# Designed miniproteins, single chains: the designs that were tried, part 23

Each design is a single chain, and the fold is of that chain. pLDDT is the mean over its residues in the fold that is shown.

## One batch from the design tools (miniprotein)

Design m774
Fold by ESMFold2-Fast:
Structure m774 (fold): chain A 97 residues (1-97)
Amino acid sequence: KMEEFEKFAKELVEKALPAAREAYEKNLPPEEQRRFVAEQMLAMLKEAKKKAEELGLEETPLPATLRTLDGVEREVRSLREALEARIADLEAELERL
């Protein structure tokens, strides 16, 4: 299941690389490059979220990290929560551009 997700994610990245390379080679303005990259990443993350749901991996827990700051524990996030947070961040970034 995880290996299937990793393979799918790798294929998504490989699909996006030619477009990202073209944006870089054409020396687009920094805000246009940032927007293009954000749009490509957003599309990839949405596809990854769909694939995680198909494979039943959406609730797979990410490792918890304990902070050495007296009793502060980092919340364990599922794959779904991590993907949703990153999608929201990129959508907010695109609204600012």
Scores: mean pLDDT 65

Design m775
Fold by ESMFold2-Fast:
Structure m775 (fold): chain A 95 residues (1-95)
Amino acid sequence: MEEVERAREEGERLVEEIKEAAENGSIDEVIEKVREFGRRLTEALLRSEEEGEVMVEAGKRAAKYVIETMSPTEGSAVAVEIAGGVADALLARRR
């Protein structure tokens, strides 16, 4: 569906932004982008399972790239900030 295609394009764009930040060695920028990704992923999941699945696959690629490009400590921060983005989106829905 067109909505699934838009979710895929959004996911790919965010993945490229995260990759660029990781290549630049800016952990603060990676954290910011990854948290935004977590928010967008949660919003997609709340709209439809298909949109969520596309975003999850994009997120897996971004996380793998950060772990391979940066230190393990910085890679663990990515997981925490994805969870933070998810929490941000869920809390916004409840308010």
Scores: mean pLDDT 75

Design m776
Fold by ESMFold2-Fast:
Structure m776 (fold): chain A 78 residues (1-78)
Amino acid sequence: NEVIEAFLKRFEKLLDKRSEELFTLEDVRDILLELGLGEDLADRAVEYFASTGKKEFTKEEILELLKKFLEEEFKKLE
């Protein structure tokens, strides 16, 4: 899905700007809102990440989880 891949690429650039090795749920939420996601969708994404039981995530883990979440959300649109 080219739309999801383009979104993930922009998300990755914002992660890189933060110069951190590990990211929190707050970091993920802030970046999603900065990229123009609605608050409800951003909160649902954060809940999806929180369901892993982890408090901190690597860049690779974030991108993988976000891709899975967005693919599930877009499947609901047909």
Scores: mean pLDDT 81

Design m777
Fold by ESMFold2-Fast:
Structure m777 (fold): chain A 83 residues (1-83)
Amino acid sequence: MPPDRLGSQYLLRLAAKDYEGALRVVEEMIRRYPDDPVLYAMRAVLLERLGRHEEAEELRAELKRRFPDQPNVMQIGRASTAS
């Protein structure tokens, strides 16, 4: 039984391709860890998966403004990760 219930729920929703459910889980995680730039990048990816591209772009712009020293995290939202 993993101690991080939200992380497990997020992965299960992604596996089910339930991007709306995964988005809600990520928003819950952001509420607990508001200064974690990775969670905001994950939210941007989910918004793109849902076709909410304008919201994803606005979130990526906010990530750049709030976390300027975290360039690698911003790349996650672009789906440009090969390895």
Scores: mean pLDDT 71

Design m778
Fold by ESMFold2-Fast:
Structure m778 (fold): chain A 97 residues (1-97)
Amino acid sequence: NAKEKALQTFKDIMEGKNKSLKNDAIKRLKKLSPKFYEKVFKPFTEWAIENLEWVAKNKDLVLKNLETFLKPFIGEEFAKGIVEEIKQALDIASSEL
């Protein structure tokens, strides 16, 4: 159904497998910092997928905290790119929740 497709699209984006968005920041993060992705970012994405309804309702708080958290590790511009891609993923998922 539409909800299952939206959830799958969200998962694909969070795993850096998306083809729907021009933004590929998560895919670039996996390539440039694979250890950071696996140890830090992937656990966050798994939590976000499991708690999607709460994350969608608290989108601004989650995205602001994520940007602040990522910025020291990957820089401000890259952190903003990742946050923008996740925002787009949440907007897609939220349209079907």
Scores: mean pLDDT 79

Design m779
Fold by ESMFold2-Fast:
Structure m779 (fold): chain A 81 residues (1-81)
Amino acid sequence: SEREEARRLLDDGEREAREGKREYEQALKDGSNGSVVAGAALRKIGGESQLYIAMRKAERLGDEELAERARAAIESHGGKL
């Protein structure tokens, strides 16, 4: 169902955005080369994209709880890079 798809996108997006953010911050601390830093940033952006899609699907379904979770995740993971 569309709601199950939105939940999967939210879960996957949260994981990818979180892991990408952690990898990015760690790569900067470790003095990693630009390719490693860029790869982590792209992973984070991919996760944020999934969260945005999940939010839009939840809004269309009238699932306010799921939409709020997606918005909170976007703010939490999207605001630091």
Scores: mean pLDDT 82

Design m780
Fold by ESMFold2-Fast:
Structure m780 (fold): chain A 86 residues (1-86)
Amino acid sequence: SMEEKREKLIELLKEGEKYVEKLIEELKAKNASPEVIEAAEKFLEKVKEVIKALENNEPQEVIDEKMAELFEAAREFAEALAKEKA
């Protein structure tokens, strides 16, 4: 059902949230650049926003908007990591 798919998506996103929180701690411990840390923290906040929208049964239009923001934050984080390695 659509409800079961939503519940499974929330579960996967919550696991991803925990993974990103640990990754941020590791990046800070390794003295990663402020730009990388900021991008990672923004990505984490967007993950939390999508989880909240799903848990609150927000309209699909709102969920789609939050997902788009999450994908953009993920892109920015990946670019920050790539730039630090260059």
Scores: mean pLDDT 87

Design m781
Fold by ESMFold2-Fast:
Structure m781 (fold): chain A 68 residues (1-68)
Amino acid sequence: MAEEAARKAVELGGSDVATGGQLGYAAREVGFSDEQAAKAGILTNFLGKGSGVGTREQAIEAVRLGLK
């Protein structure tokens, strides 16, 4: 589930990185709640060290943390 959301987010960006917004959209598409998707988006920025984008690996971790 988390890996699927991260994969879809990176695919939407056309690159190996995803913004928090792209990850939030992809998380909703794979069945996460709006709150879980919002948490994943915020955590993507944190794991990306404030860059506004995260790699696929950072996006996977952000979704996993957002589910807690």
Scores: mean pLDDT 65

Design m782
Fold by ESMFold2-Fast:
Structure m782 (fold): chain A 80 residues (1-80)
Amino acid sequence: EKEKIAEEAIRAGEEAKEAAEEYKKAKSDPTTPGSKFAGESIRAIGAGVEAKLLGEKAKKLGYEEAAKIAYEGAEAAGIK
């Protein structure tokens, strides 16, 4: 079960990075509808928060690499 926390932290970090990239694309494209822009913004925030929380859990359990990946994703999404 503890290994699942490391896997979840890595997944959350990757998801947060992807969400952050989609949000940047939405911001850089002036033809992006406001609804899509809002949706990508909310997705990035949610994914970033999840990545931070799972990264903290992974770090406490000694999974340094998983925690690092999660934190990088959270930071990319603008979450600490």
Scores: mean pLDDT 78

Design m783
Fold by ESMFold2-Fast:
Structure m783 (fold): chain A 120 residues (1-120)
Amino acid sequence: MKVVRITVLLTFEKNADGSLVVTSVEIREEVLEDAPPWAQRPAGFLAELERDGKPVGLAVVLIGPESQREKLREAAERIAKAMLGKTGLKEVARTFLDIMREAGLVDPATAEAQLAALER
């Protein structure tokens, strides 16, 4: 069964004050021919990108059935647009979870719990 994987690549730069800001966003789309059964439901997750053993960015990965391709693409575009200029991992994670909740790509109770954890 075919699934679509859409990756939103977030690149961070360090400001003079040491804060991290999202300076570039790239969207990549791929069709997976051999997909596990769990990928039949839309899902999204955040993955850390490393370079030389150090975090340099984040990837937002959206995966789901090809029938949901347009919904996944719309969510990816909303994430990409919202992420530019965001400062720090908490703001990025909050923005991601809020869009995923609104798009119906994460359970609302799970999204609310994760957002609450970011405020600690």
Scores: mean pLDDT 71

Design m784
Fold by ESMFold2-Fast:
Structure m784 (fold): chain A 63 residues (1-63)
Amino acid sequence: MKLSPRGRALAVQLLMRFGHLSEAAAEAVVDAAEAGASPAEIGRMLGLSTEQGAALLAMLDAL
């Protein structure tokens, strides 16, 4: 996916606020998602299931 600059900023803030990630970790997740990371890869980065990774990618795609 490709987020707008505003969508990217919002995604990073949401991951920091509700995911309790550092800014660097939140930016790494958004970078991976924009680069086409799979749900399993996103899940692994965050210690989440593949299904949770897919839900996160769907949320980011909606921004």
Scores: mean pLDDT 80

Design m785
Fold by ESMFold2-Fast:
Structure m785 (fold): chain A 70 residues (1-70)
Amino acid sequence: SDAEKISKAYKEAVEKLKEEIEDEEFAERGIQELDRAAKRMAAQGASAEEIAKRMEEIVERKIEEYKKKL
């Protein structure tokens, strides 16, 4: 189901942020951004595939931002 695909992608995204970002506050902000993006896209009628892809993009960008600040 779409809900299962989104849930799985969300869990994987959260785990990746926690593994790659040592700063707990920075990781938490990333998780909040994932939540907001997923909810916004769902409200706009985006597919589960589009939501999952957007979450992956947010994870990649957040990890890059974190590494650039070090």
Scores: mean pLDDT 84

Design m786
Fold by ESMFold2-Fast:
Structure m786 (fold): chain A 90 residues (1-90)
Amino acid sequence: SYDEELLKSAIEHAVQVIEKGIEALRNEDEKALKEYIEELEYIKKLVEKYLKNEEKKSKFVELLDKAIEALKNKDIEEAKKVLAQLKELL
C-alpha cells in the first residue's frame, strides 16, 4: 500500500540521517549535527501527518524520538541501538 511505501521510505531516510548524525558526532561537527536533528524532527512531523496506520506510526515516532534524544545527548551508543531497531522494521 502507499502507507507501507511511505513508512519504508521514511525509515530508510531516517536511517541515513541518523548515520550522518553519528558521523557528525564523531567529527565534532556541531552545525551538521543540529541540521540532522532538525531533519529527523521534520521526518517525524511528516510521519505524524501522513502515515495512516496508528500502531506503525506510534512505534516509528517512538524510535525517532529516541534517535533525536540520543543525538542531542551526544550518545553514539544509544543512537546505534535505535539505528539497529529502525533497520529491523524494514
Scores: mean pLDDT 88

Design m787
Fold by ESMFold2-Fast:
Structure m787 (fold): chain A 73 residues (1-73)
Amino acid sequence: SAEQKNLDILSQAARQLVGAKSEEEEEKIINETKEQIKKNSPSQQELDENLEQLERMKSLIRRVKERREARLR
């Protein structure tokens, strides 16, 4: 289903974001993921919900990475 495909896309994006080494790489992952979500979202509501979930994941992963990096300095 489109819902299952979008969940798989978001899961893959989360793994890629954790491994990203630069802001440019993160932005590329986010942009590519947004395009995949747009192609696999049959309704505007599903599109909006999945894009919101992607933004929440991005923010969470960024905060975890920033805290970890700060502790290493």
Scores: mean pLDDT 79

Design m788
Fold by ESMFold2-Fast:
Structure m788 (fold): chain A 95 residues (1-95)
Amino acid sequence: SALPREDQLVERTRALREELARRRDEIRAALLAEGVPEEVAELLVELLEAILDGDVERARALAEELARTLPELDAETQERLLAMARLAAEALARA
């Protein structure tokens, strides 16, 4: 009802940041285990961090860099990355 939405968003954003910080190493390790290069795994984690920070310009720049990097990978790795990114984003959104 009448409570400021900003206060509620601040609490939710803090919880999501804590969950990302806790899962950062797990997400990165999972990507590396699937054969994702460390550079690409790091870009994906940084992109998730930028999204949670609401840093639209940083998120856009990271997404563009990732889009330029993906064609250098084999098709199977690209498909796995997209699947992992979707699962990670959904998990963080539901945390």
Scores: mean pLDDT 70

Design m789
Fold by ESMFold2-Fast:
Structure m789 (fold): chain A 85 residues (1-85)
Amino acid sequence: MEEGIELVREFYQYLAEFFARLSEALAAHPDDEKLQALYEKALELARRSIDEVTEAMTKKDVERLKEVYKRTKREMEEILEQVEA
């Protein structure tokens, strides 16, 4: 479970850094509806991923936790690429 705790810490740190960058992009382009839509998509993805992480931790399923983190990171990176394009 130590490995799972470290992975959860890394996951939340990643989300914090991701949303900091996304918020900076929105601040630079406040009227950009595309950025607003990407922000909303990122929030929904984060919400679902946090729920899945919580369930995996409750079940002590480290393998599922790794899968959720890997998938979420890939999807967040795709959103960030569109923001920074």
Scores: mean pLDDT 80

Design m790
Fold by ESMFold2-Fast:
Structure m790 (fold): chain A 97 residues (1-97)
Amino acid sequence: MPPIILSPEELKVAELIFEAMGEAETPEEARRALTEAARRALEDLGASEEAVRKALEAVGVGLVTSLLIRREGLSYEEALERARRIVDEAFAEALAA
C-alpha cells in the first residue's frame, strides 16, 4: 500500500471516523456512523470538504472493507468496491444536511 500521510486536520477527522465506527456491526450501521462523523467534522470541527473526503478515503474505506470481510465473508476486491460505495453515499448524505 502507498504510505498514507494525513494533515493535522485530516487526523482529527480520522479520529472521529474511528470513534463512530467502533460500534458499527453492519454495512447500514457503518454508513450511518460515517455520515454522522462526516457531518460532525464539517459542522463542529469546521473541517474542509477536502479534509473530510481525504480522511474517509484513508481510514473510512479500510474500516468498512474490514467490516464487510468479517461480517459477510466477501472477497477483498468485492468488499473494497462496496466500501467505496458506502463511503461515497455517507459523504453525499453529510453534505446534503
Scores: mean pLDDT 81

Design m791
Fold by ESMFold2-Fast:
Structure m791 (fold): chain A 77 residues (1-77)
Amino acid sequence: MTDARTGLHGMNLRVDRLVDEKSKEIKEKHPERGEELSEETGDRSGRAFGDGYAQGKGLSEMEEEARKVAEEVTKKA
């Protein structure tokens, strides 16, 4: 039980780190839209992670889906 909660918390931190890294890239390339796209990246990645959890997906699958969403938003910047 404790290990499962610790793992989920670690995954959230990894998603947050990914969002921070992508947000920095977006702000450097698109300063006028960087804040908006950064917020969108965080929201979409968090939602994908939550949806995966609700669907009973494994942590690895949830992380991968959140990563893909963050990359998609970054590419459309």
Scores: mean pLDDT 63

Design m792
Fold by ESMFold2-Fast:
Structure m792 (fold): chain A 90 residues (1-90)
Amino acid sequence: MVEEEERRMREEIERMKEEGIDEDIIEVVRGLYEARIAELRGEELSEAERRAREHAEELLKEAIEAQKTEGISFKEYMERKIAEAQAAYE
């Protein structure tokens, strides 16, 4: 039901703002809800869009956990992941 998902998106974003969660994380959450609403409306997602959504869901879960347990921002979490990837490449 589209109206229910729109309400959940609104409530989740409001809660995240109250908790001081980074705007970058909030934008990812908004995108995930928008993709879900599109599916409920019968709009097709491409295979690339589905894979991107699944990847974003995992990164978001990790980033929120890191912010709550370690107090690091989404930006700091992403910088850590980039540094790890660069170290593995070198």
Scores: mean pLDDT 72

Design m793
Fold by ESMFold2-Fast:
Structure m793 (fold): chain A 73 residues (1-73)
Amino acid sequence: DKVKEAEEDIKKADKEGKTQQLIDRLLYAAEQSEKLGLKEVAKKAREAADALRKGDYKKAAEYIVEVQELLDA
């Protein structure tokens, strides 16, 4: 289950104090994706960052998996 794996990675980042770094990287990826015309990727990356700020790790994991699927398609 890709969502469960992503959720576990997010929880590990939180335990290591790296949640803000993950948020910053997602926002940077969203800006770069928008410049490349990848609007849906940018939208989902911003939604993942917002979910992380709210502590909703399951929702953040779902959005991260959606970003990965859009990039693989």
Scores: mean pLDDT 84

Design m794
Fold by ESMFold2-Fast:
Structure m794 (fold): chain A 110 residues (1-110)
Amino acid sequence: SEEAKEFVKKLEDLGKQLLEKLKKAKSREEMLKALQEFKLQVNDLYDEFREKYPENREFLEKAWELIDEMLTEIQEKIEVEKASLEEVIEFAEKKFEETLKKLKELLEEY
C-alpha cells in the first residue's frame, strides 16, 4: 500500500538521523540516548500509522518487530560486548541496511 511505503520511507529517514547521531556521539551514554530517542520516534510513528491505517496493522507490527530486533542488537553491541564507538557505528550501519532490505521485502507482501 502507499501508506506502508510512506511508513518505510519515514523509518529510513529516522534511521539516517540515528546513524548521524551515532557518528557524532562521543560516549556510549550518548549512543544509548540516540537509540532511545530513535525508539520513541519510531513508536510515535507506529502509533500514528496504526490508528490512521488499521488495514496495515499486520505489516506495521512486523515492521516494528524488525526495528526492535535491530535496536536490541545495537544496544547489546554497546552494553554487553563493550565494542568501540567505531565498531558500534559500523555494526549499526550494517544492521540498518539489512533491516531496510527486510522492510522493503515485507512491502512486496502487502
Scores: mean pLDDT 88

Design m795
Fold by ESMFold2-Fast:
Structure m795 (fold): chain A 86 residues (1-86)
Amino acid sequence: MVEEVKKALEEGKSEEEIIDIFTRYLGLSKEQAENLIKGLKEKGFNFIETAKILDYYLKHHPNLEAALAAIGRDIREGKTLEEILA
């Protein structure tokens, strides 16, 4: 996911096209992906950082629901990207 998001940004693709990458990789609806990305952007994370966070949590949690719950908790606690990926 991270590499595909990075390539999309380098190619100047729209936010809608980048959100589509997240929907395809996560199996989320467009609305769910938009809400997730908006929440992370409001906490200061860009698209590449968002993709890195999602890839990390999906590898370390048993399912998407558990990964999203952990992301939400750590972001509410004010964790930085480096602390999240530690």
Scores: mean pLDDT 77

Design m796
Fold by ESMFold2-Fast:
Structure m796 (fold): chain A 85 residues (1-85)
Amino acid sequence: MERERVGAVFDEAGRILQPIIRALNAGNVDEAEKLVIEAGREVGLPDFGEETAKELRDAIEKGDSATAIGVAMSFALRVAEARVA
């Protein structure tokens, strides 16, 4: 059922997002980038992972926390969809 798939995607997105948010909260942008790049490679989207890592660093360096969170959430959702499919 569509509801069951949506739940599984959200659960997986949370598992992907949590370590990224922890790294960002610790001020460890290098670890957040590494986690994003590794997750992208795992699901066959290496270019997307590298692009997301760059967008995260740019947002953090500019102090744009809203963009950083949005980028991390969008990345986690897309990777979760690839893992659950």
Scores: mean pLDDT 82

Design m797
Fold by ESMFold2-Fast:
Structure m797 (fold): chain A 79 residues (1-79)
Amino acid sequence: SLVQQLADQLEAKADSYREMAEAARKFAEGMEKYIEENPDLPKEVREDLKRMAELARKLSEEYQNKADEYRTLAEQLRA
């Protein structure tokens, strides 16, 4: 069924976004840890890394929301 193929593709997208969300979260955690472990970092570098960590956390949330959206669409198509 074309509908089942579409649902499978949406589930694959949901899984992909979930993986991206996890990767972004781990990146943010790694950046935060690096800043904490390296007190001698220049202030400008520290501020840039903090902004990158904040951006990564926002991307993680956005990717998780997209994962949830695509999963819901796949479930609706299978119903």
Scores: mean pLDDT 89

Design m798
Fold by ESMFold2-Fast:
Structure m798 (fold): chain A 87 residues (1-87)
Amino acid sequence: SAEELARRVLAAVGRVVHELLKAGLEDEAQRLDELMAQAMEAWARRDWAGFRRTLEEIIREVERAAALLGDPRIRAELEVLREVLAA
């Protein structure tokens, strides 16, 4: 369901934001929070095309976070987000 996909995105992004904040990467964490707010606004309006476009931007930022942190947990969250986009 769309609700389940949105829940998976929110949970995955939340875990990435947590790891970024623990690493002191506050600007990167804020950027993901801003994109997540944009995605949730699109979802609330049932703008599925807008939700998908913002999810693509979230994936690019999580790829950057994975490269910066070298943390396999961030790579795991990236795979979750890619699965949602492919659905």
Scores: mean pLDDT 86

Design m799
Fold by ESMFold2-Fast:
Structure m799 (fold): chain A 76 residues (1-76)
Amino acid sequence: KLYEEIKKKAGIEAVDIALRDGLVDEQTAERLKKLFEEGKLDEAIRLMEEAVGEINAGVFEITVATIMAADLSKLR
């Protein structure tokens, strides 16, 4: 359950980064954050692919993984 919470937080932080960098608009960012809050990770990735294309969605996934790794390292 802690791992799931870290993944949700990382997803929300990655969405804020994407919005700041102009990769997604505010409406898409709100939808993505809601999906991460609900734990619908697969739906969030699909929405990102639809909004920005497969390559940019892959970069987003790497960003989420990087934030998760940083957060997990603080617990050990």
Scores: mean pLDDT 75

Design m800
Fold by ESMFold2-Fast:
Structure m800 (fold): chain A 84 residues (1-84)
Amino acid sequence: MEAEERMRRAEELLLEALEKSGELLELIGASEEEKQDFEEARRRGLERLEELRREGVTWPEEDIERAEKKLPEIYKEALEAIEK
């Protein structure tokens, strides 16, 4: 897989993780301050990803595959913890 394809997959994983994190914050009734802090962290994360893309950083495919498998598990565990 080309570095460009790996970066795209890494970006999609980051976006999915950020979206799911936002959903979890709503479910736990996070404060407006906590939601604002999350939005700022989200923007910084996306800026950092763009910097890495410009630098031509190559992500190992194994790391991407691991993240793709772990993200749904983490989200499921978090939901089960909240919905007890």
Scores: mean pLDDT 73

Design m801
Fold by ESMFold2-Fast:
Structure m801 (fold): chain A 74 residues (1-74)
Amino acid sequence: SRQEQFLAQVEAAGALLLALADRYNFPEEVKAEIERLLAEARRHAREGTEEGLARAQDLVQRALDLLREGIAAQ
């Protein structure tokens, strides 16, 4: 389902953040913001509504964009 896919995507992004934090030493404020976005995405995805899943997708994309920018800056 879309809900299961988004939850899996959020979990994978969270795992990637932890691995990259070890490797690239991300600023704490950036790491905290990514973690906050992923936590919000999980909440919205759990609703299982079209609106909730759309919001979760947007939040995951924002978190992934921050990860991408952090890697590019290294």
Scores: mean pLDDT 78

Design m802
Fold by ESMFold2-Fast:
Structure m802 (fold): chain A 112 residues (1-112)
Amino acid sequence: NIKEKILEILKELGMSDDEIEALEKLLNSDGVDKEYLAKKLKELADEAIKKGIINENVAKSYLISALLYYDIGKYEEAAESLEKAAEVLEKLGREDLAEKVREIAEEVRKLA
């Protein structure tokens, strides 16, 4: 399950069980513009990178953006956000997580 794989990476990056539960509730919500939220998270992460800010929160923003795009069937945008998350993780020295995220991106890209 692609969503479960992304959530597992977020847990490895230090998201608490309460934060993961809140994110799962967001995914099951009908009252949230998930596309708008995914786009804004990606834009914020892109702006951080442009300013030279590279940290775990930037990787998390791309991963959550990818999760939201995936949930609404926007597989190309989800794969792009996953690829950007992997690049951030590589720069942070998290090669193990970067490889896992790249594998998820390839699986998602096959759906597009």
Scores: mean pLDDT 89

Design m803
Fold by ESMFold2-Fast:
Structure m803 (fold): chain A 108 residues (1-108)
Amino acid sequence: MYELIVYELITEETEESKKFLKQLEEEIKKLEELISKIDDFKAIIAKIVAGEKEVEEAIKFIKEVLKLAKEIGADAVSIAVAGPKKAIEKIAKEISEELKELWDEIEA
């Protein structure tokens, strides 16, 4: 659904808007891949019952990613319906920054 909405909007916009929308689509695909990896983390966490500190941090990480995924989903719909060029740029940048912060949290 996200990809169809993004593709349709890209076709109707200028070349600069198309570039930013394509970048947003790539970020959404990365997020979908990250969500799939987190489902695997849930199974791993359930097996690490003895390491309560690591389990708590992993659960916090999963909650943050799920929250981010939900927010990105809502933003993608808003972009498809009425987003001006500057709003698309801002949302794409915010998504990229949040994904980077999330990577740092995984490595911490």
Scores: mean pLDDT 52

Design m804
Fold by ESMFold2-Fast:
Structure m804 (fold): chain A 64 residues (1-64)
Amino acid sequence: AAEAEFAKYDTDGDGYISKEELKAVLEARGEQPDVDAIIKVFDRDGDGKIDFDEFLELLTAGHE
């Protein structure tokens, strides 16, 4: 479930994924991600973090 995956990357348990955590996730997929561009697209709050809804969009984009 996406919720279980989100919890693994949300080390702080505050409901957000940091830029460095996101980079680690994408590098585990064997890619060289432009994490700054991804955060810019999905970070609607402008705080440099990704919440659960934004994380779901990222997973959907990777599958489609």
Scores: mean pLDDT 66

Design m805
Fold by ESMFold2-Fast:
Structure m805 (fold): chain A 106 residues (1-106)
Amino acid sequence: MEEVEKAKEELLKRVDEAAAQGRTPLLAYIGGLVISALEEAGKTEEAQRLADRMNEHIAAGDLDGLREVVKEGIDLLVKSMTPEEALEKLRQILAEFDRAEAALAA
C-alpha cells in the first residue's frame, strides 16, 4: 500500500512537471499508456471516455485539461487493480516516462 502511494505520487509529480514544461507529446504518450493499462484492468468504457477527453484537450491545445485527464486516469488505474498490480504498472509507466523524455526532448 505505502509503496503504491509513493509510486503514484511520483508519477503525478512528473505529470505536473511535464505540463509545466509544455511537453504535450510526452503527456499524450503517458496518457495513452494509462488508458491501455485501464483496458487491461477491464475498465474499457472508462478508458474510452478518458481517451476521448484527452483527444479533445489535445485538439484544443489545453495542456491543463490534458494534465487533469492523465491524473484522473492514474487515480482510476490504482483503484482498479490489486496493490501489487498497481505498483508494477506505475513502475512500468515511470520507466516509460524516462524513456519518452529522452526520446521527445526537443
Scores: mean pLDDT 84

Design m806
Fold by ESMFold2-Fast:
Structure m806 (fold): chain A 67 residues (1-67)
Amino acid sequence: MTPAEREEFERGIEDAALAEALGLANRENRRSVSGEEARALAEKLPEELIEEGRARVEEALREEAAR
């Protein structure tokens, strides 16, 4: 994997974690948001929700790798 591919992959994981955290915060009114928008909104989210979102993304990646 090239350094550029690794950076893209890591950025994708972080964006997915933030999107998941935003999804947890917006349970009552779910909507799709861009990675940039998710980051801006996630900055105001509790750290616990961001960690939960990251944990969910990591678990999904672990399950995908096991397939």
Scores: mean pLDDT 62

Design m807
Fold by ESMFold2-Fast:
Structure m807 (fold): chain A 79 residues (1-79)
Amino acid sequence: AVEYLRKAAEYARKGDVEGAAKYAGKAAGLLAKSLGATPEQVEQAKEHAYALAKKAGLEDPERLAEVLEEEARVAEALA
């Protein structure tokens, strides 16, 4: 999950909102799987994270990058 969060932040910093959203979705999917979610719940988590990240990136991609970088640091410290 940490690696996907870092990639999402990198894409957000480049202004690639689509790339940021895709990797944020992948990170959410891995987290859901680690918590024992069903395949359907995993896909739903990916879809929700993708939609939220895309919306946030369209508003302020630099702020999205900062949030994703902090989430990656927290995830790394806990894993």
Scores: mean pLDDT 80

